Designed miniproteins, single chains, continued (5). Designs and how they scored, part 11

Each design is a single chain, and the fold is of that chain. pLDDT is the mean over its residues in the fold that is shown.

## One batch from the design tools (miniprotein)

Design m16347
Fold by ESMFold2-Fast:
Structure m16347 (fold): chain A 73 residues (1-73)
Amino acid sequence: MGEEYIKKGKEYEKKGDNLKAAHYYYLSGIQYMKKKDYKSAIEAFERALKLLPNNSSIQKLLDQAKKELEKAE
């Protein structure tokens, strides 16, 4: 579930393991995308991208989630 991945992300972020933290935030975003919870997906991908600012794959997923949210409004 997306919430479990956020908890793991926060745990690794607290330990200073930004790569693992970003990976769990990324997985959370993917789970929220599958649920069509685009607001939670955006938050998760923004957290991942803050830790890995040059990750183009996460940036593309964030852009996709934002575009889907705009369509749902």
Scores: mean pLDDT 83

Design m16348
Fold by ESMFold2-Fast:
Parts: sequence; C-alpha cells; structure tokens
Structure m16348 (fold): chain A 75 residues (1-75)
Amino acid sequence: GPVRSALFSDAQVEALLEALKRLVDELRRRGYSREEILEVVRAALKTLLAAGLITEAQAEELLRALEEHIRELEE
C-alpha cells in the first residue's frame, strides 16, 4: 500500500488546526480582509497537501473549520 509514515497524525492535524486558527486571529488583528486570510490559509493547506503531510480529506476538513472560524470574525 502507499507509504503513510510521512502523514501527520490526528493529534498533529488538531495541533495544526489550532495553529492556523491563531494565524487567522493574528491576520485579522493586523487588518487583513476575510478574502486575504482565506488566500493565506488555502496556500498553506495546498503546500502541506503537495508535501504529502496531510490528506485531501484532512485539507478539506481543516479548510471548513477555518472558514467557519473566519465567518465568526467577519464584520
């Protein structure tokens, strides 16, 4: 089967989500728009996916959670 040892564990994915939420909060504090923050988040997730560190399913789950978090911060 495919090599899975390079993928983040569930605990690492949870830690990544927390780190990305903190990044979102910091970008909002610095005056970045929702669209600019989403671009940064999407770029980060694409990079991790391309590096084989997360699965497509994990990337989708992270993006959904971060879009929800950003929506709560939208003015």
Scores: mean pLDDT 79

Design m16349
Fold by ESMFold2-Fast:
Structure m16349 (fold): chain A 56 residues (1-56)
Amino acid sequence: SEEKQYQLLLQRTIESGKSMGVEESESEKRFNENLAISKKILALSKKKEDIATMNE
């Protein structure tokens, strides 16, 4: 599921950050901020696609 993919990405982000000396909490915060932005972009893209479909 999509949620499972996000968990995998979060885990990889934490592991990557740890190797660079970044704390888990900081990596998690950064991941959640980026995820929120990505979700907003996807929602806007989908809304644009729906409007195009409605006008066809």
Scores: mean pLDDT 73

Design m16350
Fold by ESMFold2-Fast:
Structure m16350 (fold): chain A 95 residues (1-95)
Amino acid sequence: PELTLSEEGKAAIEAHQAAVKKLNEELEAGKIEEKEFIKRYSEIAAEAYATVAKASTNPEGKKVYELLAEEYKKIAENPTEETIKEQDEKVKEFA
């Protein structure tokens, strides 16, 4: 199903991608640890997916993005090896 996004939704996706790139650069430079990377990545992802969900006109798509926002928020609050593995398995189900 196609999703129609507002200008704000599109900008949020672009901002998310830019923020993730910067976090990867900081991790590669040794400026942050993996746990801090996961926390910040998850916070950024949760906010981005929540914005996309709000901008979505398709009810099915909106529910999926709301679920993803909630899952990333949980990871940000408790970044453990288990939560990372659970997220990887969920991503594989949708790939």
Scores: mean pLDDT 71

Design m16351
Fold by ESMFold2-Fast:
Structure m16351 (fold): chain A 50 residues (1-50)
Amino acid sequence: SKEELEKKVKIPGDSKIVSIDGDTVYLDGTPIFVVPAASNLMNLGYKVKI
């Protein structure tokens, strides 16, 4: 869930911008995951930027 994601990686709750560089996903410039599917983040309400 979104709450679990924010708990694990200290993501700001209002942040909706995610960038992807290879297998690494960044939220506002902070790496949060190495190999998550972008679709999973979009389902949690995050805006994916490629």
Scores: mean pLDDT 53

Design m16352
Fold by ESMFold2-Fast:
Structure m16352 (fold): chain A 80 residues (1-80)
Amino acid sequence: NIDELRKEAEEAFAQAVAAFKAGDYQKAIEYAERAIELYDELIRKLKEEGASKEEIFEAEIDRGMTLIILGVAKLLLKKE
């Protein structure tokens, strides 16, 4: 279900952002990796079902933002 995948991806992204804001970079990485997996599945299904370019673009932007959180969290975790 595309709607359920989108909600799960958005929730995982929100959890990644919350963990990142709290300085919990390990949890931010875990949630961000989950969000990326969910966004990858969402984007694949949207393309398969012929969703609008706008809807696909929104999911790709959210995935990109998640990659930024993941990258920065990994960088900060390695600075120990």
Scores: mean pLDDT 88

Design m16353
Fold by ESMFold2-Fast:
Structure m16353 (fold): chain A 87 residues (1-87)
Amino acid sequence: SEVDELLEEIIELLEEAAKLSNPSNAEFLRGLIEGLRKLRSASKEEQKEALERMIETLEAALPSFPEEVRPLIERIIELLRKAVELL
């Protein structure tokens, strides 16, 4: 589905951001990747709630990322919002 394609793109961008991040931020981003992979087995309602929570978490964490990583995090947030709109 279009949602599944967006989730895979989001995972790829999270992996890119993790590679550019310090160990603490990388661990946080890998936790989000694991969460997204588990969502493939969840209901649409559960997926929507989890994605909305991830958006809030990433927006709150955005200032903690270096300037070079922030555009990747902002793009991830945009794709998460698009996935929520499709659910």
Scores: mean pLDDT 87

Design m16354
Fold by ESMFold2-Fast:
Structure m16354 (fold): chain A 86 residues (1-86)
Amino acid sequence: EKIEQKIKKIEEKIKKAEKLADEYEKQGRLDLAELLRKSVEKAQKYLEEARKYLEEGKYKEAEEKLKKAEDTLLEGFLKVKLKELL
């Protein structure tokens, strides 16, 4: 239950990051779009690993991968925000 809700939350954050990347691309900020797309790709990989652990009943390992996915998205967002100010 809790893990499934966290997966859904991460998927929503991925969609938000993808939309933001599309917006930066339309603005000609290809550097910012690329940073977000790389963060999305990495987060999706962690999310897939988390789902595999969940199917195996390895909840602790699944939570660890979900944390890495969330941290990856947060890092990407912060890097984009910092570069936007420069």
Scores: mean pLDDT 86

Design m16355
Fold by ESMFold2-Fast:
Structure m16355 (fold): chain A 57 residues (1-57)
Amino acid sequence: LSKKVLSMLAIDPSLTNAEIAEILGVSPATVSKARKEGIKKAEEDELLKALLEKYKS
């Protein structure tokens, strides 16, 4: 679920929780949770990826 929400946000970041919920057939609450978790994880992964790429052999 979170991966689909993140993919939708990557394509169109202006999508609201309600719009994503309609597209995916889930509740807006589920989208809200997935969005928050996705943002946190993406931010951490982006920082981690940047660090790893810089110090990769």
Scores: mean pLDDT 71

Design m16356
Fold by ESMFold2-Fast:
Structure m16356 (fold): chain A 64 residues (1-64)
Amino acid sequence: RELAEQVEKELREQGFNVLSGSVSVEGNVLTVTLLARKGHQLYRVVVRFDAETGELLSREIEPL
């Protein structure tokens, strides 16, 4: 939950408006999926963390 809030804060600081978010955990990987808007463009943001350490594993941002 705290990791999802951190990702949302970072995106807002970069000028994104966060519309929705979800969090899933599979094994030792926590995946945060966000729908965000910047200007007229929607983006899907997927951020993966080590669920035990909170270490950032990957960050993907895709225009919709």
Scores: mean pLDDT 79

Design m16357
Fold by ESMFold2-Fast:
Structure m16357 (fold): chain A 68 residues (1-68)
Amino acid sequence: MSRDEVKRIVMEIVDEVQRWLDENPDASLDEHIRHVDEIVERNRDKLSPEVVEQLRRNLHDLARRFAE
């Protein structure tokens, strides 16, 4: 898989998470984290473990900020 393909997949995951957060502003932090993990897990086979770990951490930070 090319670096450009990895970037596209990451951007699609980020966009999907952002859309879910926008549609569910009153959801709990636990619900935000669960959806982040679900979206990331669906794309796990398309990404390296290191990219998955970094993306999950960054999206958890995003969800945490949004839940505030």
Scores: mean pLDDT 80

Design m16358
Fold by ESMFold2-Fast:
Structure m16358 (fold): chain A 100 residues (1-100)
Amino acid sequence: MAEELEKLIEKIDELLENLDKYSKDEIIAAMIALGADLRTLAEKSKDPEVKERLLELSRRATELTMELEKETDIEKMKEKAREFLEEVRRELQEILEKLK
């Protein structure tokens, strides 16, 4: 779990670094992939609290993906994606600290 969580945080850092270079389709694909990774990590979790938190983040990623598909302003898409990625990163770091 901890190693998989650290790898997901690393992927989020890469997404944040490259977000300004992404097209609409790349942002949407990244959010879909993040949601899937969060769900997979939740299914592997033995801690009910951690599982619930990861599933909630996965649900929010899906909701954001649907919202972004309807958005026509690329700068608003990037802002919403950045805010969500920063929130997910913070939540994952808190979970990681609890596992240590």
Scores: mean pLDDT 85

Design m16359
Fold by ESMFold2-Fast:
Structure m16359 (fold): chain A 96 residues (1-96)
Amino acid sequence: MKLTPEQREAAVELAVEILEEMRDTLSPADVVKAAQKAYEKAKNRFTDEEALRIASAVAGAALRAYELQKATGRPLSKEEIERIAREVVDRLEAEE
């Protein structure tokens, strides 16, 4: 899924904002909630289709954050969340 630079920045920003709010309670259900929140926020700035792409990127970041919290047994720092969000967005841009 290829994102524009503006959509990539929005996806990283929303992932950091949403996941930082959820970091202490992140569960599989919260991955879905993170995607929904990202879609609702993104649709105010982007088309419905573009907002869905951004929400998908945020969902990917949330899933990766959940996996790392489960593996480490601790909440992630803001810096770790930002790194994960950037890695997920970059990976999605590399996929055709």
Scores: mean pLDDT 77

Design m16360
Fold by ESMFold2-Fast:
Structure m16360 (fold): chain A 73 residues (1-73)
Amino acid sequence: SAMREALIAEAERLRREGLRAALEDGDVQTAVKLMREAALLAEKAGDRELAERAERMGVAIATGNLETARRLL
């Protein structure tokens, strides 16, 4: 469905922007917020694997494990 594809594409865009915010700006709060939004959009799309990956990226960023967050992208 076009709506499902759009939600997944937006979730993946938010994951990339969140990682960039953490890496380039050191903005952990924005990065974690974007990862939570990505997870919610992935859940709405029915993509549980993408949602879990976004949640794991958020936790990694919040705990200072940027290398793990980068590998999860």
Scores: mean pLDDT 90

Design m16361
Fold by ESMFold2-Fast:
Structure m16361 (fold): chain A 76 residues (1-76)
Amino acid sequence: MDTVLTRTELLEMVGAVGRPDAEKERRIIEFLARAGGADPASAEVRAFARGVVAGEPEVSITMANGRRLIVRGDPL
């Protein structure tokens, strides 16, 4: 089962709206570790967080439970 979020929805969920990019990355990584069982030291997890913060149009990661998290730019 795939979870699709906008960049703003993910940032709101992790409490990172209006925060510096490093804080956004940290909170996204912490969320993936807590909710998805991801390794916070993994290159894939860190690349995902950087891509979301950089505003890439679509970023995805497969979590330990086989679910995909897909983050897309805001519909605006």
Scores: mean pLDDT 78

Design m16362
Fold by ESMFold2-Fast:
Structure m16362 (fold): chain A 64 residues (1-64)
Amino acid sequence: SAASEAAERAGRAAAEGDYEAAARGALKPMQLSGNPAGGALAVRAAREGDGEAAALGATGKMSG
């Protein structure tokens, strides 16, 4: 889905060290999927530099 693709892109940006772009990208999955918990987790993980956790949170594999 578009939400999953946006989450993966955000995760890659975080892995490359562009945490601001990653955090902004993670907001789209939250808006598209309607999973605010996953989106919030993805934004937090991206800010901390954990691109994989950001992608997982945004795609809904992780719920917190």
Scores: mean pLDDT 58

Design m16363
Fold by ESMFold2-Fast:
Structure m16363 (fold): chain A 84 residues (1-84)
Amino acid sequence: SMVEELIRISKRMLEKGVSKLEIMSLLSAERNYKLSGSPEDKERLERLVKELKEKGYINDEEIELIRKASPEDLERVMQILSRS
């Protein structure tokens, strides 16, 4: 499932030293942009993706999976991560 793929990506990022807060910020930015379509939310998302990619914490395949996730899938992953 998409939720399981996003959890796997999140765990990989944690193993590389990304904080839970940073992962939650990325997932929240993607969800916010999907719901609003606003240029401000797009800029925030693109900045976070660029920073994580430049540091080697996320790759293009994982970015594409996040882009395919529904707002509902993103919200579910954030709920699971908040309980961990």
Scores: mean pLDDT 89

Design m16364
Fold by ESMFold2-Fast:
Structure m16364 (fold): chain A 64 residues (1-64)
Amino acid sequence: SLDAQREQVLQDGAKEANDKITALDEEAKKKGWSKDEVDAQKNKILADVAADTRARLEALRRQS
């Protein structure tokens, strides 16, 4: 169903954000990034994932 597909898109977006933030935190530790640099990159990841998730949800709405 479309509702199941919307649920999956939301779950996939949350997983992508968590995976990317985890990878960022590991890389930041290795490279000694500042808190401000880490926060800026986290904000970018969250914004990019949110935009992609909105686009996928909009595509599903157009199919219904």
Scores: mean pLDDT 86

Design m16365
Fold by ESMFold2-Fast:
Structure m16365 (fold): chain A 101 residues (1-101)
Amino acid sequence: SEEELEFLKKQIEELLKVSPDTLRQIAEDDPETIKEVVEKIKKLLESPDPELQRLAARALYKIAEVNPELAKEAGIFDLVEKLLDSPDPEIQELARRALEA
């Protein structure tokens, strides 16, 4: 629903405000929280809204940069590889950077 996507958008925007050090600590202490975040990101990626897709791509990149092993386990790199084919140049660049992490 649109209300669900708006709620998820706000949650992912808050995740992007978290410092890399804090996110790294969360990923180490509670990897299940990061896996739940990835499921929320997947829902944003299913939206045809380019703004939600860019927000999702930014979140995937941040998690991959902070903890590449957990990113692989949570399926982030599979999602990122699909984003390389995006018609949006910003999403393509974020996907490329995530794979380099």
Scores: mean pLDDT 83

Design m16366
Fold by ESMFold2-Fast:
Structure m16366 (fold): chain A 70 residues (1-70)
Amino acid sequence: AALSGAYRALLEHAARLGDLEGARRLFETVASWASPANVRELALAGRRAAEEAGHEELARFFADRAKELA
């Protein structure tokens, strides 16, 4: 199933702000109930948003999460 648009919007918002702690809490929440494939899609969306906003540390966080789920 596709990830909830609300979780994706919240994660992309956190990524644009450079909010590493908000992003971590969102991943912990989603990982507790979502499939690995859905969590990976969320990580890739967050990575793109962080890269576009220039937040290198947060983009690396998302890249690492996506790799763990590959």
Scores: mean pLDDT 77

Design m16367
Fold by ESMFold2-Fast:
Structure m16367 (fold): chain A 58 residues (1-58)
Amino acid sequence: SEKTKLEILKGFLETVLGSEEYLAEDPTVKPEIREENKKSAEILREKIKQLEEEIKKL
């Protein structure tokens, strides 16, 4: 079903978010690269929220 498909996609994005958040706080990575990972994490959080809202409508 469409709901199941969106739930699976959400799970994948949450996994990617975890990786981006981890890299954003890695002290061995240059500050400018960490800022890019932080921005990527913010975009992923927004997309996950949009998917959650779409799932609620189904």
Scores: mean pLDDT 85

Design m16368
Fold by ESMFold2-Fast:
Structure m16368 (fold): chain A 92 residues (1-92)
Amino acid sequence: MLSPKEQARLLTVLGILLAGAYFNIKLAKKKLEEGKLELAKKYLEDAREDIERAREIMEKLPEEDKEKYEPKIKELEEEVKKLEEELKKALE
């Protein structure tokens, strides 16, 4: 079992990573709309890295926290996948 202090630290890092992924997804979408495909790709890669790091933090958390944050992470993963497919179509 994690100490309360370590759990709080991991939850803080998770929150930062989820916020980072959300921000990068929004930027990627904007750059796709602007036709800036290389920049859109870079923001999607950054969002993917944030999500992967969030998954690593999740593995260390108690089951209650995992159940709470799993839907949020899955939603971000689905949005990244959708934008990656849109980018692929734009690149032909």
Scores: mean pLDDT 87

Design m16369
Fold by ESMFold2-Fast:
Structure m16369 (fold): chain A 100 residues (1-100)
Amino acid sequence: MLTKEELLEKLEQVGKKIVEAAAKNSPLDAIRAEIFTEMVLNTVKYVLDNKSLSVEEKVAILEETRKIAVENFKELNIPQELIDEYKKVLDEVIEYVKSQ
């Protein structure tokens, strides 16, 4: 099982790949992708570090964040392979939370 630090690093690495893919479409799409990936990373960090949220609340926030991320990346015409890779990392974060 990956540690919290390893999961955050993996999420950041896949996020960078998404930004690079968006940059091939346009500079504006790159900025939009960076804003979305940063928002997701900050939400994950907040959820993982928040002692006041129940496991159920954490899972609900992360599932909604995953849904929003996938929908936005599809709108940005990000390759499905990268969207699936990013979704898989968020699924691993959700499983990490459930294991706590």
Scores: mean pLDDT 88

Design m16370
Fold by ESMFold2-Fast:
Structure m16370 (fold): chain A 103 residues (1-103)
Amino acid sequence: SDELLKEQAEAIIEFARLLVETGDVKEATKIALSKVMGKEVNTKEELVNLYNELLEKGDTVNATLVGMALAALNGIIDEETIKEIAEAKSAEELLEIIRKLAE
């Protein structure tokens, strides 16, 4: 739904902002997951396990956030793209960034 898409977009944008502000994927991940999920996740293995659990439960918002954390930790998303996402002001702007990455 449009509301769920907006929540996912806001989570992605906020996480990108934390990545830019901290300069540290581990610290940004700790802040983002603690705020959204009420617990700390400190290892890449714990993030992979959490991602799979969230997907199985249909928790798409938190799965999206954990997926972005994993992508950043693995260098799948570059620093320039992260900065562009951090500057997005709406779900529509985020979707345009994602569309360009898929080309």
Scores: mean pLDDT 74

Design m16371
Fold by ESMFold2-Fast:
Structure m16371 (fold): chain A 66 residues (1-66)
Amino acid sequence: MAEEEERKRAEQQALANVDAARAAALRSSPDDAIRMMEATVESVSLYPKAQAAGRAALEELRAAAA
């Protein structure tokens, strides 16, 4: 029981970290935003939903910087 709750909490935190990185990226330089999101994607690699959200945000940031 506790392990499943811990996993759900970790996944929720990973998604929150991606959302926070997206918000910070809007106030950062393009280079800093991309580096921050790359680090965030790596930090959430164990959480597929958060990693997918982070990768999508990274692609958007790279497209906007081009």
Scores: mean pLDDT 79

Design m16372
Fold by ESMFold2-Fast:
Structure m16372 (fold): chain A 69 residues (1-69)
Amino acid sequence: DELVQAALAGDRSKAPALVEALASDDELTVAFSLFALAGFGGEAWEMARAALPTLRPRVAAALERALAA
């Protein structure tokens, strides 16, 4: 997956695509996107937090736990 490879390489320009991937029905894609966004920090992490109202409840809860940890 091109998105997964870019995130592993630390390509922060993919942050918007990773936020969109949080809406995926693929649990592995969602989990990886959360991990990558948390690792990027800063603006990417703020972008993910802004998307919380649009995410499925399960994904929103996972992101909130990551923010609180």
Scores: mean pLDDT 71

Design m16373
Fold by ESMFold2-Fast:
Structure m16373 (fold): chain A 98 residues (1-98)
Amino acid sequence: MENVKFLLETVPELPEELAKILAKYIGDDKKLLEEFAKKLKEELEKIDPSKLSEEAKNLWKVAGELAIEWIKEGKLSKSVLLDEVTDIAFYIKVKEEE
């Protein structure tokens, strides 16, 4: 998906599988995807950059907090959050156990 490539180009620290889940999470709204990717990058910059590549849980936390904020702003549906955040959490758990 072109949206996955855009996410990886904007947030290189993001695992490809997680980028696919996030792209699905946002859907086909290109403007929403671009705004989310930019905001995610800005929030990740607030976390110690030296730790970003080592802690997938930090990516999940930031992505989850942004998703909750965007639901409050009416940009994401609660159903999308519930389904895709669960998939993201499962992905992070599996990768941390490897």
Scores: mean pLDDT 58

Design m16374
Fold by ESMFold2-Fast:
Structure m16374 (fold): chain A 76 residues (1-76)
Amino acid sequence: MEFSEKAKKIAEILGVKPKNLEELLQALFDWFEKEGRLDKKKNIIDVKGTKLGEILGVDKLTQVELYQWLKSNTTF
């Protein structure tokens, strides 16, 4: 499995070495929760003004949209 350059840059920002998409997704959710960026009631992630938001090209996204982005940025 290979990550795209954008997905590799996200892993570098988070300081992780994910073996698969699920590990990268978990590291992202851990970071969003720690930074207070995860709205658990609405299931919306706010990445506005972050390096992650710059890479993703959005200010806010859902968990489903994040998974779809990671899947499109990972070769199986």
Scores: mean pLDDT 79

Design m16375
Fold by ESMFold2-Fast:
Structure m16375 (fold): chain A 99 residues (1-99)
Amino acid sequence: MSEAEKRLKELEEEYRRIGERLNRASPEERPELLREAAEVLLEYLRLLLEEGKISKEQLAELARTLEAELRAALAAGELTPEEAAIVEEFIREVKRLAE
């Protein structure tokens, strides 16, 4: 296994653990956990791009999908303004990787 493949697995496990913490988190804890999840996922996507495992076109499509999901979640009242701002910043960083 390459060092990159090992790092990808470590990031996948870290993201899964953050997801488990989010399921148990109080509303007050959610923003910080969402920032941690965004940072881990951004590093994961960056490494996938560097390794040629994902294209810039796929990242651009992911950003569009996430924007649509963010709009739906906001309309459904599923996100606070602070949580929405964290997701918007993450989408902005994904778009930067795609360009």
Scores: mean pLDDT 87

Design m16376
Fold by ESMFold2-Fast:
Structure m16376 (fold): chain A 98 residues (1-98)
Amino acid sequence: MAVEYFQKAAEYAKRAAELGTGEARRYAQLAYDYAQKGRDYAERGDLESALEYGEKAIEYSIQAGREALRQGNEEALRYAEEAYDYAMKGKAEVKKKL
């Protein structure tokens, strides 16, 4: 469950990065990198690291969305919001097992 949610967070963050520019792209790329780390650590059963990287994925998804909104990039904003939602679900699943 947590692995699947972080995988979806990474996929949406990647789409936000592809559609974003400047800071929106940069934060979406960071959200992607951290969501992938969250997934990888959750898959290994390292739930503390999965939680840490999941929280970073949430943080940077929020920043990516804020910058996309400032740029008027509705599509990048939508994908950043989806990345946030799935990263939050991944975090919730990890916390249930800690």
Scores: mean pLDDT 90

Design m16377
Fold by ESMFold2-Fast:
Structure m16377 (fold): chain A 56 residues (1-56)
Amino acid sequence: MAAALEAAKATLDKQLASIEKELLKRGISKDKADEIVKTAKDVYMAQVERALARAA
């Protein structure tokens, strides 16, 4: 489980970095891009942790 969560985090971080780059390229401010990326990561990780807690 820990290895799967770690892999999910690594994949998510890579995807979010790509999204942030696209947001900046489209003229969205860095502050707004950072907020969007952080919110998306928090929501996704909360859902993953909830699913894992239910399985345990």
Scores: mean pLDDT 77

Design m16378
Fold by ESMFold2-Fast:
Structure m16378 (fold): chain A 83 residues (1-83)
Amino acid sequence: HMAEQLAAEQEKVDTFEAMLDEALALARAAKTREEKELVLQGLERARPAIDKLIASLKSPELQKRLREAYERALAEIRALLAE
């Protein structure tokens, strides 16, 4: 049971990390500031969904990993906008 739950949580975190990587790639590929801002706004609007997922996780390591991945993605897109 616990091993199966950990595997399911790992898959959910991997899926969200892939989504964050895709968002960052879109922001990097964007030609205008406005397009980068839309990606950032999309990620910021996803915060309640990310918070809900993190709260549902039983693994403290996976909770930390997903939170850090999300905050890094936001910080990196904000850095792109600072140019």
Scores: mean pLDDT 84

Design m16379
Fold by ESMFold2-Fast:
Structure m16379 (fold): chain A 62 residues (1-62)
Amino acid sequence: DADATYQALVAQGRADGDALRAELSPADGDFRALSVQTRYTVEGHDRRRALLDAERLARLLS
């Protein structure tokens, strides 16, 4: 189901955004900008690429 797949990708993107926010929260306010950008891109633009970018960023920040 395409809609179910889309909802799963959006949920995963938000989870990745939350992880990035938690990682950056004690260091800088930029976590909000990254979280918003990830959510916007996942929902509005290239969902697949946004998800991959969020995953990559989460790994780099770890």
Scores: mean pLDDT 56

Design m16380
Fold by ESMFold2-Fast:
Structure m16380 (fold): chain A 99 residues (1-99)
Amino acid sequence: SAELVAEARELIRRLRELGKKLDEDTSKLVFQMARTAEEALRLAVEKGDDEALRELVEILREAIEVAEKLLEKESKENILKLIGLTLRLIGLVLDLELA
C-alpha cells in the first residue's frame, strides 16, 4: 500500500515533467491526466483500496510510455491512446466515489 502510493506519486511527477516538453495541445491533455490521477490517488488512499492503487499505477506507467513516444515522434495514434487512458482514469475516480 505505502509502496504503491509512493510509486503513483513518482509516476505523476514524471508525467508532469514529460507534459512540460510536449506541444501545447498534448501538454494540456497530459496535465489534465495528471490532475485526474491525483484525484484517483487521493480517493484510493482515503478508501484503502490497493486494487485501485495498482490500476492507477498501471495506467500511469502506460501514460508515461505513450508520452515518451510522443516526445520522439508526433503521432495521432498515441494522442488517441492518451485520451483513452484519461477516460480510464475518469472511470477509476467515478468507481472510487461510488464505492
Scores: mean pLDDT 88

Design m16381
Fold by ESMFold2-Fast:
Structure m16381 (fold): chain A 85 residues (1-85)
Amino acid sequence: IEVTPEVREELRRAAREAVDGAESLIKQAKDYYEKGNKKKAIDYTIKALFLALVGLTAAEMAGDEELVSRARKVYEEAIKLGKEI
């Protein structure tokens, strides 16, 4: 994998967007779960899980430890919430 400075910056940008999105989605999933809307809770949990995985991969390729940590946290929260639904 060729990680040039230009590619690294694009990966970091993509990772940041994915992680920010995943954090927003998992927060919404938890809100739906607490309100008893299981269908939306499941939908948002799945979306958060996939975005967290995308963000984790891009963050690892970019070498951004903070984004890697944030992505892993959302991934773990999505797995836990999914088991409760």
Scores: mean pLDDT 85

Design m16382
Fold by ESMFold2-Fast:
Structure m16382 (fold): chain A 55 residues (1-55)
Amino acid sequence: SEEEYGKKVGEASIEEARRYQDLLAAGVPRAEAARTVHRDLLKKLDEIDKEYKEK
């Protein structure tokens, strides 16, 4: 449903923010951490789109 889709997208965004902070805490440079989490987010969003587009 639209509501489930929105919730999944929101959860992915929250996970991106948490992962970014975790990478910074681990000593990863800001630019590298940002690129890593952004790539992961785009991949997750593509998977969510494939799962929910045909609902």
Scores: mean pLDDT 79

